# Designs tried in a protein design run: designed miniproteins, single chains, continued (4). Part 20

Each design is a single chain, and the fold is of that chain. pLDDT is the mean over its residues in the fold that is shown.

## One batch from the design tools (miniprotein)

Design m12668
Fold by ESMFold2-Fast:
Structure m12668 (fold): chain A 52 residues (1-52)
Amino acid sequence: SMQNQIQLQIAKLQFRIMALEVELEFASPEDQAKLQKEIADLQKQVEQLKKQ
């Protein structure tokens, strides 16, 4: 169903966010801003999907 597909997509995005948060822990200061932006963009996608 569409709802099951949305839940799976949310889960995949959440795992990607977790991986980026781990990467952020070891990132250089220059890369931190880029990683934080990617995490924020993915979090916005998750919130958008949760409203469907």
Scores: mean pLDDT 87

Design m12669
Fold by ESMFold2-Fast:
Structure m12669 (fold): chain A 95 residues (1-95)
Amino acid sequence: EVLEKLKKIFEIFDRDGNGYITKEEVLEFISKEYDPSKKYHLDVLRKKYAPDLSEEELTRENVLEKYPDNLKALFVYFVYKVLNSDKPLTFEEIF
């Protein structure tokens, strides 16, 4: 199941095992995955993996309806959700 794979990705980000992910943890992961001298372009990933949804339309309901089995589209939504949050989020608050 795609959501089970996303839960495993969430658990990797949740290094202290407290059940919450922070904006800082996602940014650190992005920096490790991508060259830190290059700007990470989330909009490019959204257009590539979730082209039917604008940034404003990238909600839990829309992404699960349009891309329920698309791990990359759901991951892009996950990153956008966490980066736009004012607080740490649980997996259940994201999905």
Scores: mean pLDDT 72

Design m12670
Fold by ESMFold2-Fast:
Structure m12670 (fold): chain A 89 residues (1-89)
Amino acid sequence: MEKKLKEEVEELKKKIREKYSDTNPVGMDEAIAAIDNLVDKGELEVAKKVGEKILEEKFEEASRLTAEAGDIPGSLHIISAQLEFERLK
């Protein structure tokens, strides 16, 4: 159901903020922007999967899922998040 998926996506966004806010706020903002773009398009199941992949640090899979949903700008936000996370290695 849409309401449950929205709640699951908000929980994933919270976990992303908790994981990255202190160490990589720019990468966190890029990842959240990609998820919000998918939510705005009504792609709630894709937004959930993308959030799960970002938490698993599977950015290539997250970017692919976003692009397959037709959100090329969101796919670029995920690539930007990956590059910001990699800059701190």
Scores: mean pLDDT 79

Design m12671
Fold by ESMFold2-Fast:
Structure m12671 (fold): chain A 81 residues (1-81)
Amino acid sequence: SPHEELDRVVRELAMRMLEAGVPEEVVVAFTRRLGAIAHAHRDDPVLMLEEVRREIEAAEEIPADVRAEALARLDGLLARL
């Protein structure tokens, strides 16, 4: 499901941020923010993915390579809906 695939993308994003040296408190705060956005749009999978994608694209706290990888995965999910 789009929700399960998004959960996987967010978990991988969190892991990649931690591996890149982003502080745990920043990663936790950011992933909670993504979860809140996803929950607010839970009944519209396309809008849910688009709003999460927008948040990730604007997030300067994510290293550029990690951000690009997450955006590419979300774009792949959106293309299949």
Scores: mean pLDDT 87

Design m12672
Fold by ESMFold2-Fast:
Structure m12672 (fold): chain A 81 residues (1-81)
Amino acid sequence: SAAEVEAIIAEIRRIVDELIAREGIRNPGAVLAGVAAHEAIQALREGVPREEIIAALRAMLPQLDAAAQEAVERIIGVLER
């Protein structure tokens, strides 16, 4: 439902906001995680299946530092619910 999608988007935004607050808005890993989250949110709004969004996020993990990787793994966990 639209309400379910918006709830997921709100949780994704919260994860990114927490990462930025912890690591700093100019941290490259936080920026990359923010871009990943933005793309995941757009895909959700476009009705892309969660499985495909999860696969794209997993493919991105090797490019991220440890803090950004943890944040993206949390986003994957939200999408798997």
Scores: mean pLDDT 82

Design m12673
Fold by ESMFold2-Fast:
Structure m12673 (fold): chain A 76 residues (1-76)
Amino acid sequence: SVAESAIEQLRKAVEALRAGNQEEADTWLALAEISLAVLDPNDPVKPLLQKAIDAVRAGNLDEAERYIKEAEEKLK
């Protein structure tokens, strides 16, 4: 699903940033934003994924991982 793709892309962005690879992180973050843009606006996962993107941009990787986990739990 699009939501699962966005979650995976955000995880890859966080992994890249933790490894110090800003260029790779920017690529995954851009892909996650594209996935989020096509997601249903009423999907309860959408605001959690937006918060995760915002946290990644702010360098708050622990916060980003928390929002990613919350989004995953909503997909069960």
Scores: mean pLDDT 85

Design m12674
Fold by ESMFold2-Fast:
Structure m12674 (fold): chain A 86 residues (1-86)
Amino acid sequence: MDAEAVREAVSKSAPLIAKALQQGDGKQAGKYLRQLADDLKKAGAPQSIVDYILQAAKAAEQGDVKQTLEYLGKADEELEKAFDEL
């Protein structure tokens, strides 16, 4: 895993995702989440993290903010574990 590429992808996408969710724009949040998942996959992030981000994107596109945040929380927990192992 390219830890610097992962941190850059998260730092770039996280504020955009948060803003879209706060504005109720689930389609825009889903777009940013799918871009983040692609960037994380290219950086060699664990598939579990990529899968959680993609599940968050689907939930956001369906307007399910609670499920979006739940999947983002799971992705964040897995990212913290991956960085602690580096």
Scores: mean pLDDT 83

Design m12675
Fold by ESMFold2-Fast:
Structure m12675 (fold): chain A 123 residues (1-123)
Amino acid sequence: SDEYQAEIDKLLVELSEVEGEIPEELKEKFVKLWNLESVPEELVKKLLEVIKESLKRLKERGYDVTSLDVKAALAVLISAFLTDPNISEEEFLALAESLLGELTPRQREILLLLYEVLKEVTK
């Protein structure tokens, strides 16, 4: 729904602006919007740190964090993280192609940035 997309957009903007610790309210909104209630809290916290840092770097590069390309890449990241947080770059891009089809250069750049952050946060 339009209300659901507006809540997603608001959350992504707020996460991109967080300095330091992610507020509990944003974590609760994330869990609800992506249906992650069954996911352990420690995994949700790590996933949110990957998303926060990714959105900040995308914003610094001039990307709109609420764009469809960013949202699609985040869906791939969330799927990858929950199935295999040690996923290789090749496997991550293959997962992206399976979910999104043939990747544009822009989609590939966004995905590779997300993968870099994933590896930095999960080391």
Scores: mean pLDDT 88

Design m12676
Fold by ESMFold2-Fast:
Structure m12676 (fold): chain A 93 residues (1-93)
Amino acid sequence: MAEELARKAIELAQEAIRKGGDPQLVKEAGLHLIEALLELGELTEEQAEEYRQQLEDTVANSNQAELLAMARSIIWSGQQLLDRLRGKTTPAV
């Protein structure tokens, strides 16, 4: 379920923040969010592949402050997706 993938993304991103910006946890969180969007048909397989590659490259080249910012962004995006899946107001694109 896309909701389960979005929840897992938020949990991994929160753990990344608790551990001071763990790059592996930020990457795993981002991958789960991409998979949730793919499952919902909001991304094509081609777009998902591009986002996965961009995520890996970005995480590999990011400092701690950038990793923490990415984790916060993943939490925000995941929460917006969960709200949308539960029939709440559509988030701003």
Scores: mean pLDDT 81

Design m12677
Fold by ESMFold2-Fast:
Formats: C-alpha cells, sequence, structure tokens
Structure m12677 (fold): chain A 70 residues (1-70)
C-alpha cells in the first residue's frame, strides 16, 4: 500500500514522515535529477564515490517505480 511504502521511505530518511504520496514522488524525482546532474563531475573527481552514487540513484528509481505503480 501507499501508506506502507511511505512509512518505509521515511524510516530510511528518503522522504519526510509527513509527506503525501505526491510529495514523496516529487522528492524522489528531485533527488534522482540532482544526483544524475552531479554524476559526470563526480565521476571525474572521485570515481569510487560516483559508483556509490549510481547505486543510490538506482535504488531511488526502484522506489519511484513502486510509488508510481500504485
Amino acid sequence: SAEELLKELAEKGIVREDDSLEEAIETLERKIASGEAALPELAKSNPALAAYARQEIAELREWLARLKSL
């Protein structure tokens, strides 16, 4: 359910505890966009951290897909 997914995202610190489904989707989309925008420069300066950032972005995309499938 949306409520269970929102609770899990809040427990992981990804969204705020009081976020609506719409606010959570906007937060995830913003975080993904910001992460992807920063990635090329990060890959040049710190390849190891860039690899970690790609994994984080992938996880955020999976959460976004789950929320949008509701």
Scores: mean pLDDT 85

Design m12678
Fold by ESMFold2-Fast:
Structure m12678 (fold): chain A 81 residues (1-81)
Amino acid sequence: MEEVVKMLEGMLAYAKQQKLPQEVIDLIEEAIRKIKEAKTNEEIIEILKELQKRLSEVAPPFVAALFIHEINEVIKKLEEE
């Protein structure tokens, strides 16, 4: 939980610093809120997979690739338990 939130907060800080589209910032903030409310690792993984999909649709291609890669590393750790 804490590691996942820290990763997303880092992405949010980067998005704000780089002045990325507001839609990208909003998606990351929504994901952080949903993850804090999630009760299981399965729910966290589903939220992260949806975030990856949404980022691929609205983020600049290079930023989408970077964020999707970082999220995927966290998903792998959560799936390993």
Scores: mean pLDDT 83

Design m12679
Fold by ESMFold2-Fast:
Structure m12679 (fold): chain A 72 residues (1-72)
Amino acid sequence: SPAEEAIQRLRDLIEKIKKAKSVEEATQLFEEMEALVDEYIARHELTPEQRLELNRLLGEARKILIDLKKKS
């Protein structure tokens, strides 16, 4: 389904954020994640479970980015 493809793409972006060499790179990847989620929510009906998983993945990426910013 389109939602499962979006969820997988978000998981792939989180792995890239974990491997980011700079705060700037991690921030750009996180902005790509937010844009992807916004586009999917605007264009597709999602189940409550799919919405919860999208929010969980955004929360995970946000925590990584915050931690990276604090260490720089």
Scores: mean pLDDT 82

Design m12680
Fold by ESMFold2-Fast:
Structure m12680 (fold): chain A 78 residues (1-78)
Amino acid sequence: SSKLEELEKRLKELEEEVERARRELEEVREELKNPPEDPIRLTGLELRLIAAEVELEISTRSVERLKKELEELKKKLE
């Protein structure tokens, strides 16, 4: 298989990771619309929100880096 095919497969996998991270973030945000009165549960949701935002940022950056590699490779094949 070509390096291009390998990178395109990797990109699809990373885009699926971004979608999973986005869904997790949306779920936590929905729960926070009706925040629990229990301070321990509220803190748990706030920490989960931070974790989900960090995961989304990392996954998104990985996608952008791979898209750049694909673009550079495609330009070399032109």
Scores: mean pLDDT 84

Design m12681
Fold by ESMFold2-Fast:
Structure m12681 (fold): chain A 105 residues (1-105)
Amino acid sequence: MKMKIKVEIELVGPKEAVEAGIKAAVEAAKKEAPGAKIEVELEELPDGNWKGVVKIEYELGNVSKEEALKKAQELVDKIAEELKKVADKYPDLTIKISVSVEEIE
């Protein structure tokens, strides 16, 4: 059974805070999920804040759904730890993390 983890991180705040958050999330994803597909989007909002989106797709190969869920939690926890350090420096940064695990062919 092939499993895939998808993590989406949405960051909203001042440009420097969003850029710091993107960098932290991407570096954590590269370390914890080597070979994962990482896509980044960055846009300026009408209110002068910026929005960053980091999308991570990590294929685990042939593992159980339980093992995939555990790996997804470990990945999210590591990303959240690094993003918390950014949030501690930038209190106006809003962070949303979503995760899903799916079976693939």
Scores: mean pLDDT 86

Design m12682
Fold by ESMFold2-Fast:
Structure m12682 (fold): chain A 58 residues (1-58)
Amino acid sequence: MEQEVGDALNQAADNILAGKDSKKAKEKAVDTLMSKLGLDRDTAESAVNTVVTHRRAQ
């Protein structure tokens, strides 16, 4: 995985878990995945949700 994409996913998960603006953090990560990797919105949202779920399980 590209480092920029990994960093964006981890930052979004951290912001969501920190209780800041979780919706804004998720949307920013989705937009980054779409723009940097050319992913469609559904795929980008799935990736963000997977990372957040994995972080919550730790």
Scores: mean pLDDT 71

Design m12683
Fold by ESMFold2-Fast:
Structure m12683 (fold): chain A 55 residues (1-55)
Amino acid sequence: MKEKIDEAADEALRLVREQGVPLSEATREAAKRFGVPEDEVREAVLQKADEEIKK
């Protein structure tokens, strides 16, 4: 399950970058595509964004 959540988070960030989709919409769409809880995808996205800021 963790692998699918990570992939969904990556897809959400990709939708934001390539399609200009709002983050909330991208997170929901990715969670739906991978069949994972939206809350867990949201947390993974925030964790990835926080790591980028720390660089």
Scores: mean pLDDT 75

Design m12684
Fold by ESMFold2-Fast:
Structure m12684 (fold): chain A 66 residues (1-66)
Amino acid sequence: GMAVEATIVGDRPALMSDGSTLPGGTVLRLRDVRFTSDGEVVGVDVDTGQTVVLGADDVELREVEL
């Protein structure tokens, strides 16, 4: 199935649905990715099942196969 590889660029951390954070430079594999009207990218981390919220300007996205 298709997923999106998200590389967090810069020093702003990503927010996970469990309240944890991931630092800049982290690479995530996300599914069910969408862009919000508030300039955010929301997806589900394939490895943990957690919802991840990223600033759209703080992330580099690439489509990948799982």
Scores: mean pLDDT 77

Design m12685
Fold by ESMFold2-Fast:
Structure m12685 (fold): chain A 75 residues (1-75)
Amino acid sequence: MEERMRELFKKRLEQFKAEHPEFKEYVDRLLALIDEGKTPEEVVREAFLDPSVPEELQGRIGDIYVETAREVEAA
């Protein structure tokens, strides 16, 4: 469960980064946290606690997390 969640979340973050290169630096930081062993929940928490992250990006990261969790739990 946890590994599938991590891999799918990482894939969706990489796709978002490719579609929105303006957020590349922020998304790269979040991807680095996953590579360091942080869970998707911890990564979302870090994004919401970082005042330098735009509210639009915080909301989108939250949406990606929720969508990923729903897919993992429904499968």
Scores: mean pLDDT 80

Design m12686
Fold by ESMFold2-Fast:
Structure m12686 (fold): chain A 94 residues (1-94)
Amino acid sequence: SPLQKLDEALEKLSKESQEAILNALRSLAGEYSNEQLYLALLVLLSKRLGLELPPFIQELIASHDRAAIEAAAARLGALLPDSVFEELKKLLAE
């Protein structure tokens, strides 16, 4: 599934890319719930990598304040270096 491939790619990321993601998430901790930040990361990755989110994730987004999740995704996108997305694209192509 697209989510399984994404999970596998995230686990194979370099330490630098993993730390960049964790630092971005930590910088927004307290302004958003953990659930909102997780869903925001998925929204950002789906948009940047051209992946479709399954219907159950869309339902979770709607139940956890879609506007807040979209705002958090935009902020995560501003914090994350392009190198993280380029590394994920290469891992997903393997």
Scores: mean pLDDT 86

Design m12687
Fold by ESMFold2-Fast:
Structure m12687 (fold): chain A 100 residues (1-100)
Amino acid sequence: MDEKILELVNEGLELAKKEDYDGALEKLEEALALASKYKASQDIVELVNSAAMATAAMKEKDYELAIRYLDLALSLRPDNELLKELRELAEKKLAEQKAE
């Protein structure tokens, strides 16, 4: 079951990278529902929640908050390339806001 939860997280992160934040949140809510139903480890629950909160922050254009949650997710999965790419996207968007 953990593999299915992680698949849904990665699907959500791919949608978030494409700026489909609503689609991303649907996948992350499915992941959280499975994590709750099957009593996944606290680390997996924290990963799903961090990814969902980062995605919600990206949707609201709160890129500083998004980076904070992405850093939390990366502390749990440091080798996840989608989390790294989404963090780079958030930093780029934050820099664009500060350059105005």
Scores: mean pLDDT 87

Design m12688
Fold by ESMFold2-Fast:
Structure m12688 (fold): chain A 66 residues (1-66)
Amino acid sequence: SAAAEAAARAAREAAERLREALLNGDSQKVHDAGTAAGAVVAGARAAGDEEAYRAISQALEDMGVP
């Protein structure tokens, strides 16, 4: 669904920001980016939106690739 795709994109963007912060050694940005990514995942779970959660999980698996 479009909502699931939007949620997956938001998760990828948050995870990319986290990855960049980790590479730069910026502890504050790591914390902030991790918190943002966690909030996106938690929101989908709390809403019981299994499709969005699956899309987010798939997007996060891609964090091993640029």
Scores: mean pLDDT 66

Design m12689
Fold by ESMFold2-Fast:
Structure m12689 (fold): chain A 100 residues (1-100)
Amino acid sequence: SAAAQVPAEVEASLSEEEKEELEKKAEELSKEKNWEALVYEKDGNFFIVLVKVTPENEIHVEFYYTEAMKPLLDWLKAMLEKLAKEKGWKVTIEETLVKK
């Protein structure tokens, strides 16, 4: 997978209201697990990424996504795995499909 060739689904086209609602949901999830939360949405489809970096440079990543966001998720997973190998980081990735 080529990092420079990002699917169109990666481009954010959010309304402000949709963005705020997704950010609130991501904030609630990140508070529960003490993780940093990243939220992405396009065309009513979304994913939430929860990232925790430990002092030992271990990266724990959880993805919550709708089916249409699967190509973006797969691209990000491949990118994280490549970066981890290049940097010598340990990465743990979990994914959860969210039904609308």
Scores: mean pLDDT 65

Design m12690
Fold by ESMFold2-Fast:
Structure m12690 (fold): chain A 71 residues (1-71)
Amino acid sequence: SFLDKVKEQMLKAAQQGDVDKLKQIYDDAVNKIKQDAITNSTAPLGIDLIDKLDEIYKEALDLIKKLQKLS
């Protein structure tokens, strides 16, 4: 799924400690979801997808913090 692919990209960026790339992936995904929701008049589905994406983004940020402690 779209979210699964985005999650893989975000976690890979997190493993590399690339906060800027992680944010870019997140921002691009949010913009894509918003655009699709507007085009298809599916705002509730867009909101649900962004909420799920926010949780993935938090997981990726937490991974960076944990990996920094192991360095």
Scores: mean pLDDT 82

Design m12691
Fold by ESMFold2-Fast:
Structure m12691 (fold): chain A 77 residues (1-77)
Amino acid sequence: MSKEEIEKEIEELEKQLDELQSKATTPEQKKLVTMAGASLGMARLALYFGLYEKAEKLIEESREYLSKAQKLIEEEK
């Protein structure tokens, strides 16, 4: 990915993170949201230092945590 593409993906995932964070009520849901946030923060740092491959991997990890959090939130309703 280009630098601009990585930045756009981080911004999109940060919006998803904010939505899920407001909906997370159980400890397990909050843990997954926290892990997603940590991965995104690391992805931004990797992007800042020009470590694009690492940023891409961290974006993928964040997506996986967000997907798991969303599933738990939906199943708890």
Scores: mean pLDDT 82

Design m12692
Fold by ESMFold2-Fast:
Structure m12692 (fold): chain A 78 residues (1-78)
Amino acid sequence: SLSEEAKELLLESKKFYEEGNYRESAVKLTSAGILAVAGNDETVIQAVIHYSKAIKAEEEGNYELAEEHKKKSEELLK
């Protein structure tokens, strides 16, 4: 399903980010968002939004806020 593909892409995005492959992470995150919206899966959409906010917070040097949003994204996918 589109929801399952979106979840897989979000998990791949997280893995690439932790490996320092920021370009591939961004590509996977964008694809995850598109498929989550197309699949009308509000839970996965919110998981993508929280992870996007985490990346933005980390880029801005707000590591505490970044970790909070990463945790929220992970909890939504449990």
Scores: mean pLDDT 87

Design m12693
Fold by ESMFold2-Fast:
Structure m12693 (fold): chain A 87 residues (1-87)
Amino acid sequence: SNHPNLGIVYNNLGNLYASQGKHDEAEEMYKKAIEIYEKAIELNPSAENYNNLGITYLNLGILYGGLGKLAEAEEAFDKAAEMYEKA
């Protein structure tokens, strides 16, 4: 399902797993949220969908930054900024 509420659930699960030190599971959940929001934007390019995708990329960037994955963190933060600019 490409329902945006599933994206919110996966983003929140990513945050929960990150807080538990379950970094691989956190990354998986953020990537699932990203896929849902990207498909939602294809159907409806709304400010809400862009903002939600931006928040998810921001969270993924924070995760990568905390892990010392600086190149991946920069790419995720750049994507977050791009999504917020389109909102």
Scores: mean pLDDT 89

Design m12694
Fold by ESMFold2-Fast:
Structure m12694 (fold): chain A 60 residues (1-60)
Amino acid sequence: GLTEEELQFFREQDQRFAEQLAELRALARENPSLQPQVDEQIRQLQAEAGEILKKLLEKL
């Protein structure tokens, strides 16, 4: 199972990703011309989140 430290790390990363995603969406709303760059950053952020989840699952 996950350790307390691994659970804390996951919670901190989840909060960080949520905040970054909200910022990127806000940026695209205010600057629609940046939508392609925002979409790319969101894809990269989702890929990073997936890799972190995968590493946590490997410890289960």
Scores: mean pLDDT 80

Design m12695
Fold by ESMFold2-Fast:
Structure m12695 (fold): chain A 96 residues (1-96)
Amino acid sequence: MKVEEVWEARLRIHYDFKTESERQELIARIKKVAEEAGITKVEIEENPDGSIDVTLYAETEEAVERAVARVAQLTAELGAKFEVVHPPRKVRLVSE
């Protein structure tokens, strides 16, 4: 088993999407701003209530904090509700 230490934050975004295309456009913009902030991996999960969980992984705490700030700004511009499920923290990822 390979164990890697990375920084992780999880965000939840609530928005009244009118179309699936609008939802996918927001997801694409989130991934772009996260990548520009230094995020190495983005996981997106759609919740049954229509909200989106965004999990951000990076090698540094600063990259994750920057990405969180940029996603918060992006969602505020759209009038979406932004929640931090957990702030940046160091986690261990196990892969086989």
Scores: mean pLDDT 80

Design m12696
Fold by ESMFold2-Fast:
Structure m12696 (fold): chain A 65 residues (1-65)
Amino acid sequence: SREALVRAAARLAQAGASVEQIRAVLDEMVKAGEDPEAAERVYAAVAELQKAGERVTAGKLRERL
């Protein structure tokens, strides 16, 4: 689900994972059955928040999706 992708991305970002590491985990979740379009939207939201210097949280990701 999109919520699973959001929670994974937020947790990884808060642990200090790079954008590339977050993308790799989302890609593995897609291989496990998650929607590729949802994963790409979550990845884009993570990249946009980091580019803006904002903290990547589940709440902020949901606001951008």
Scores: mean pLDDT 84

Design m12697
Fold by ESMFold2-Fast:
Structure m12697 (fold): chain A 107 residues (1-107)
Amino acid sequence: KEEIREKAVETFERIDKVLAEAAKTPVGPQVLADYRAARQEARELMRKLMAEGKVPEAFAKYNELLVDGVIAILKKYLGDEFADDIKFLEENKPAIREYGRLKGEEE
């Protein structure tokens, strides 16, 4: 559905905006380092699931882990300052996960 795609796009745009703003803070280097680590962890799980032939699950889990990673990083370093962004990401996590699953089904 187009609604899932729109929510997923808005969620990715929100992640990019939040990471760009967090990068300007004194904890920016730590935020970016933790985000890089979260992306590596998500990629490793995605590769494992793809090797098992679970392609839709691989894309869904990758998106889920990225959103969870960003939420955890914001709560760790910038909790109250990004409270509205954290709430938005938590509310839209199901849509971004489903978007990943649908993309995986396209092969």
Scores: mean pLDDT 84

Design m12698
Fold by ESMFold2-Fast:
Structure m12698 (fold): chain A 66 residues (1-66)
Amino acid sequence: MEAQAEALKEQAIAAARKMKSSVPDSVVLALVERELREGLEELGVSPQQKEALLTETRAEVERILA
């Protein structure tokens, strides 16, 4: 489970890097957060783990967009 959640986080970060050049920053953040949230819900991770991973991923995406 956690290895799969980490893979989803990496996919979200990679998607942000690809979108950075063609999509507004606010839209990139919203799309990445939505996709990661849905993926984590499908894996059945706890709400606490889901929010922690979303927070970590948002911070990394914000760093990429800066």
Scores: mean pLDDT 80

Design m12699
Fold by ESMFold2-Fast:
Formats: structure tokens, C-alpha cells, sequence
Structure m12699 (fold): chain A 55 residues (1-55)
């Protein structure tokens, strides 16, 4: 895996951690939780794709 790919994965993991905090803050807003969860899944899918292509 390239240093650029490793840096991208690290950045995506930080973004996911921020989204997890936002999801926790929006416990009383199911619509926002749904939107934030969908965004988190998209970022996790990007990490999965990068890791799979690097194998």
C-alpha cells in the first residue's frame, strides 16, 4: 500500500470518528442519525475499497 493510500485511510478514519461523535450528539434526531450513518458507511466502503485494491 502506498504512503498516499495510508494517509487517505488515516484521514477517512478520523472523519468516521467525527461522524460517530455527531451521531451520538443527535440521539433525539432519527433523520440526522440516518443521514450521518449513511455518510459513515460510504467512508467505510471507501476504506474497504482502498484496502482491497492494495492487496
Amino acid sequence: MSPEQQARIAALRREIAALDEEIRRNKDNPLMQSILTARKLALESEIFLIERLAA
Scores: mean pLDDT 84

Design m12700
Fold by ESMFold2-Fast:
Structure m12700 (fold): chain A 78 residues (1-78)
Amino acid sequence: GLEELAERIEELLEEAKNDPNTPKSVIDELEKALEYVRAGDLEGARQALSNAAKTARKNGNFDLAERAIELAGELSGL
């Protein structure tokens, strides 16, 4: 459900915050995604996760990018 997706976004956000190589823009987009999910704005959340993934990939963080895309895909299935 949405609560499980919010928890997974929060976990990804915590991991991103603990990595000094993660750009602040990625952290900001993950924070927006979490706020959007909690507000029930699934399209906003999906867009924020997509933005985070795009920036993470440009920064060479393919693992974070893949996980953000997976979460965006799960939101699209709701």
Scores: mean pLDDT 86

Design m12701
Fold by ESMFold2-Fast:
Structure m12701 (fold): chain A 61 residues (1-61)
Amino acid sequence: APVNRLSPEAVERYRALLAELTAKYQDLSAEDIPEEVLRQARAIELAARGESLAAVRAALA
């Protein structure tokens, strides 16, 4: 199994988490959301798109 990407099941879970996170913060502007939360959301978005684990880790740094 490739170690540099998420499984299809994990990608689907991150897609669901992204939708839930978007719904939770839909009424807030980016300026009202902590930078760490925005970085986490960006990492989840990359994971939901099926990007490599390296890209996801870079977004979390």
Scores: mean pLDDT 70

Design m12702
Fold by ESMFold2-Fast:
Structure m12702 (fold): chain A 72 residues (1-72)
Amino acid sequence: GKEELEKKAKELDLEAEVLEGMALILEGVANIVLRNKGEEGQPDADQLLQRAKQLLEQSKKLKEQAKKLYEE
């Protein structure tokens, strides 16, 4: 029923929010690395930012899946 789909959609939205939160933490850590190490920290910062981007893309896909379930 509709309630079962809404519960599934809410779980996907929650997972998406967790991934967004993790991405923001990684971006924050990258900024700290750059402030403390400057150019020497750039490779580490770039790796963290790349991981953050991957998490944001995964979050976006989960939100799109949740939206489809809300519309069914």
Scores: mean pLDDT 86

Design m12703
Fold by ESMFold2-Fast:
Structure m12703 (fold): chain A 61 residues (1-61)
Amino acid sequence: GLYLEAAAKDLGVSVEELAEFLEENRDLSPEELAKKIKETFGVELSPEQAASMREAYLRSL
């Protein structure tokens, strides 16, 4: 999976902002999460990349 710090840098946000975003959107499917990331940050991720990012966050809890 991606480290949250690296993912946050790629999205142009702080790791805290990314963590809050993932927490607010924890119930979304990988496809819905990828779409929300594109709409919110302007960065296009595959559903698999979005799922990996969320999995990295959940493993950090």
Scores: mean pLDDT 79

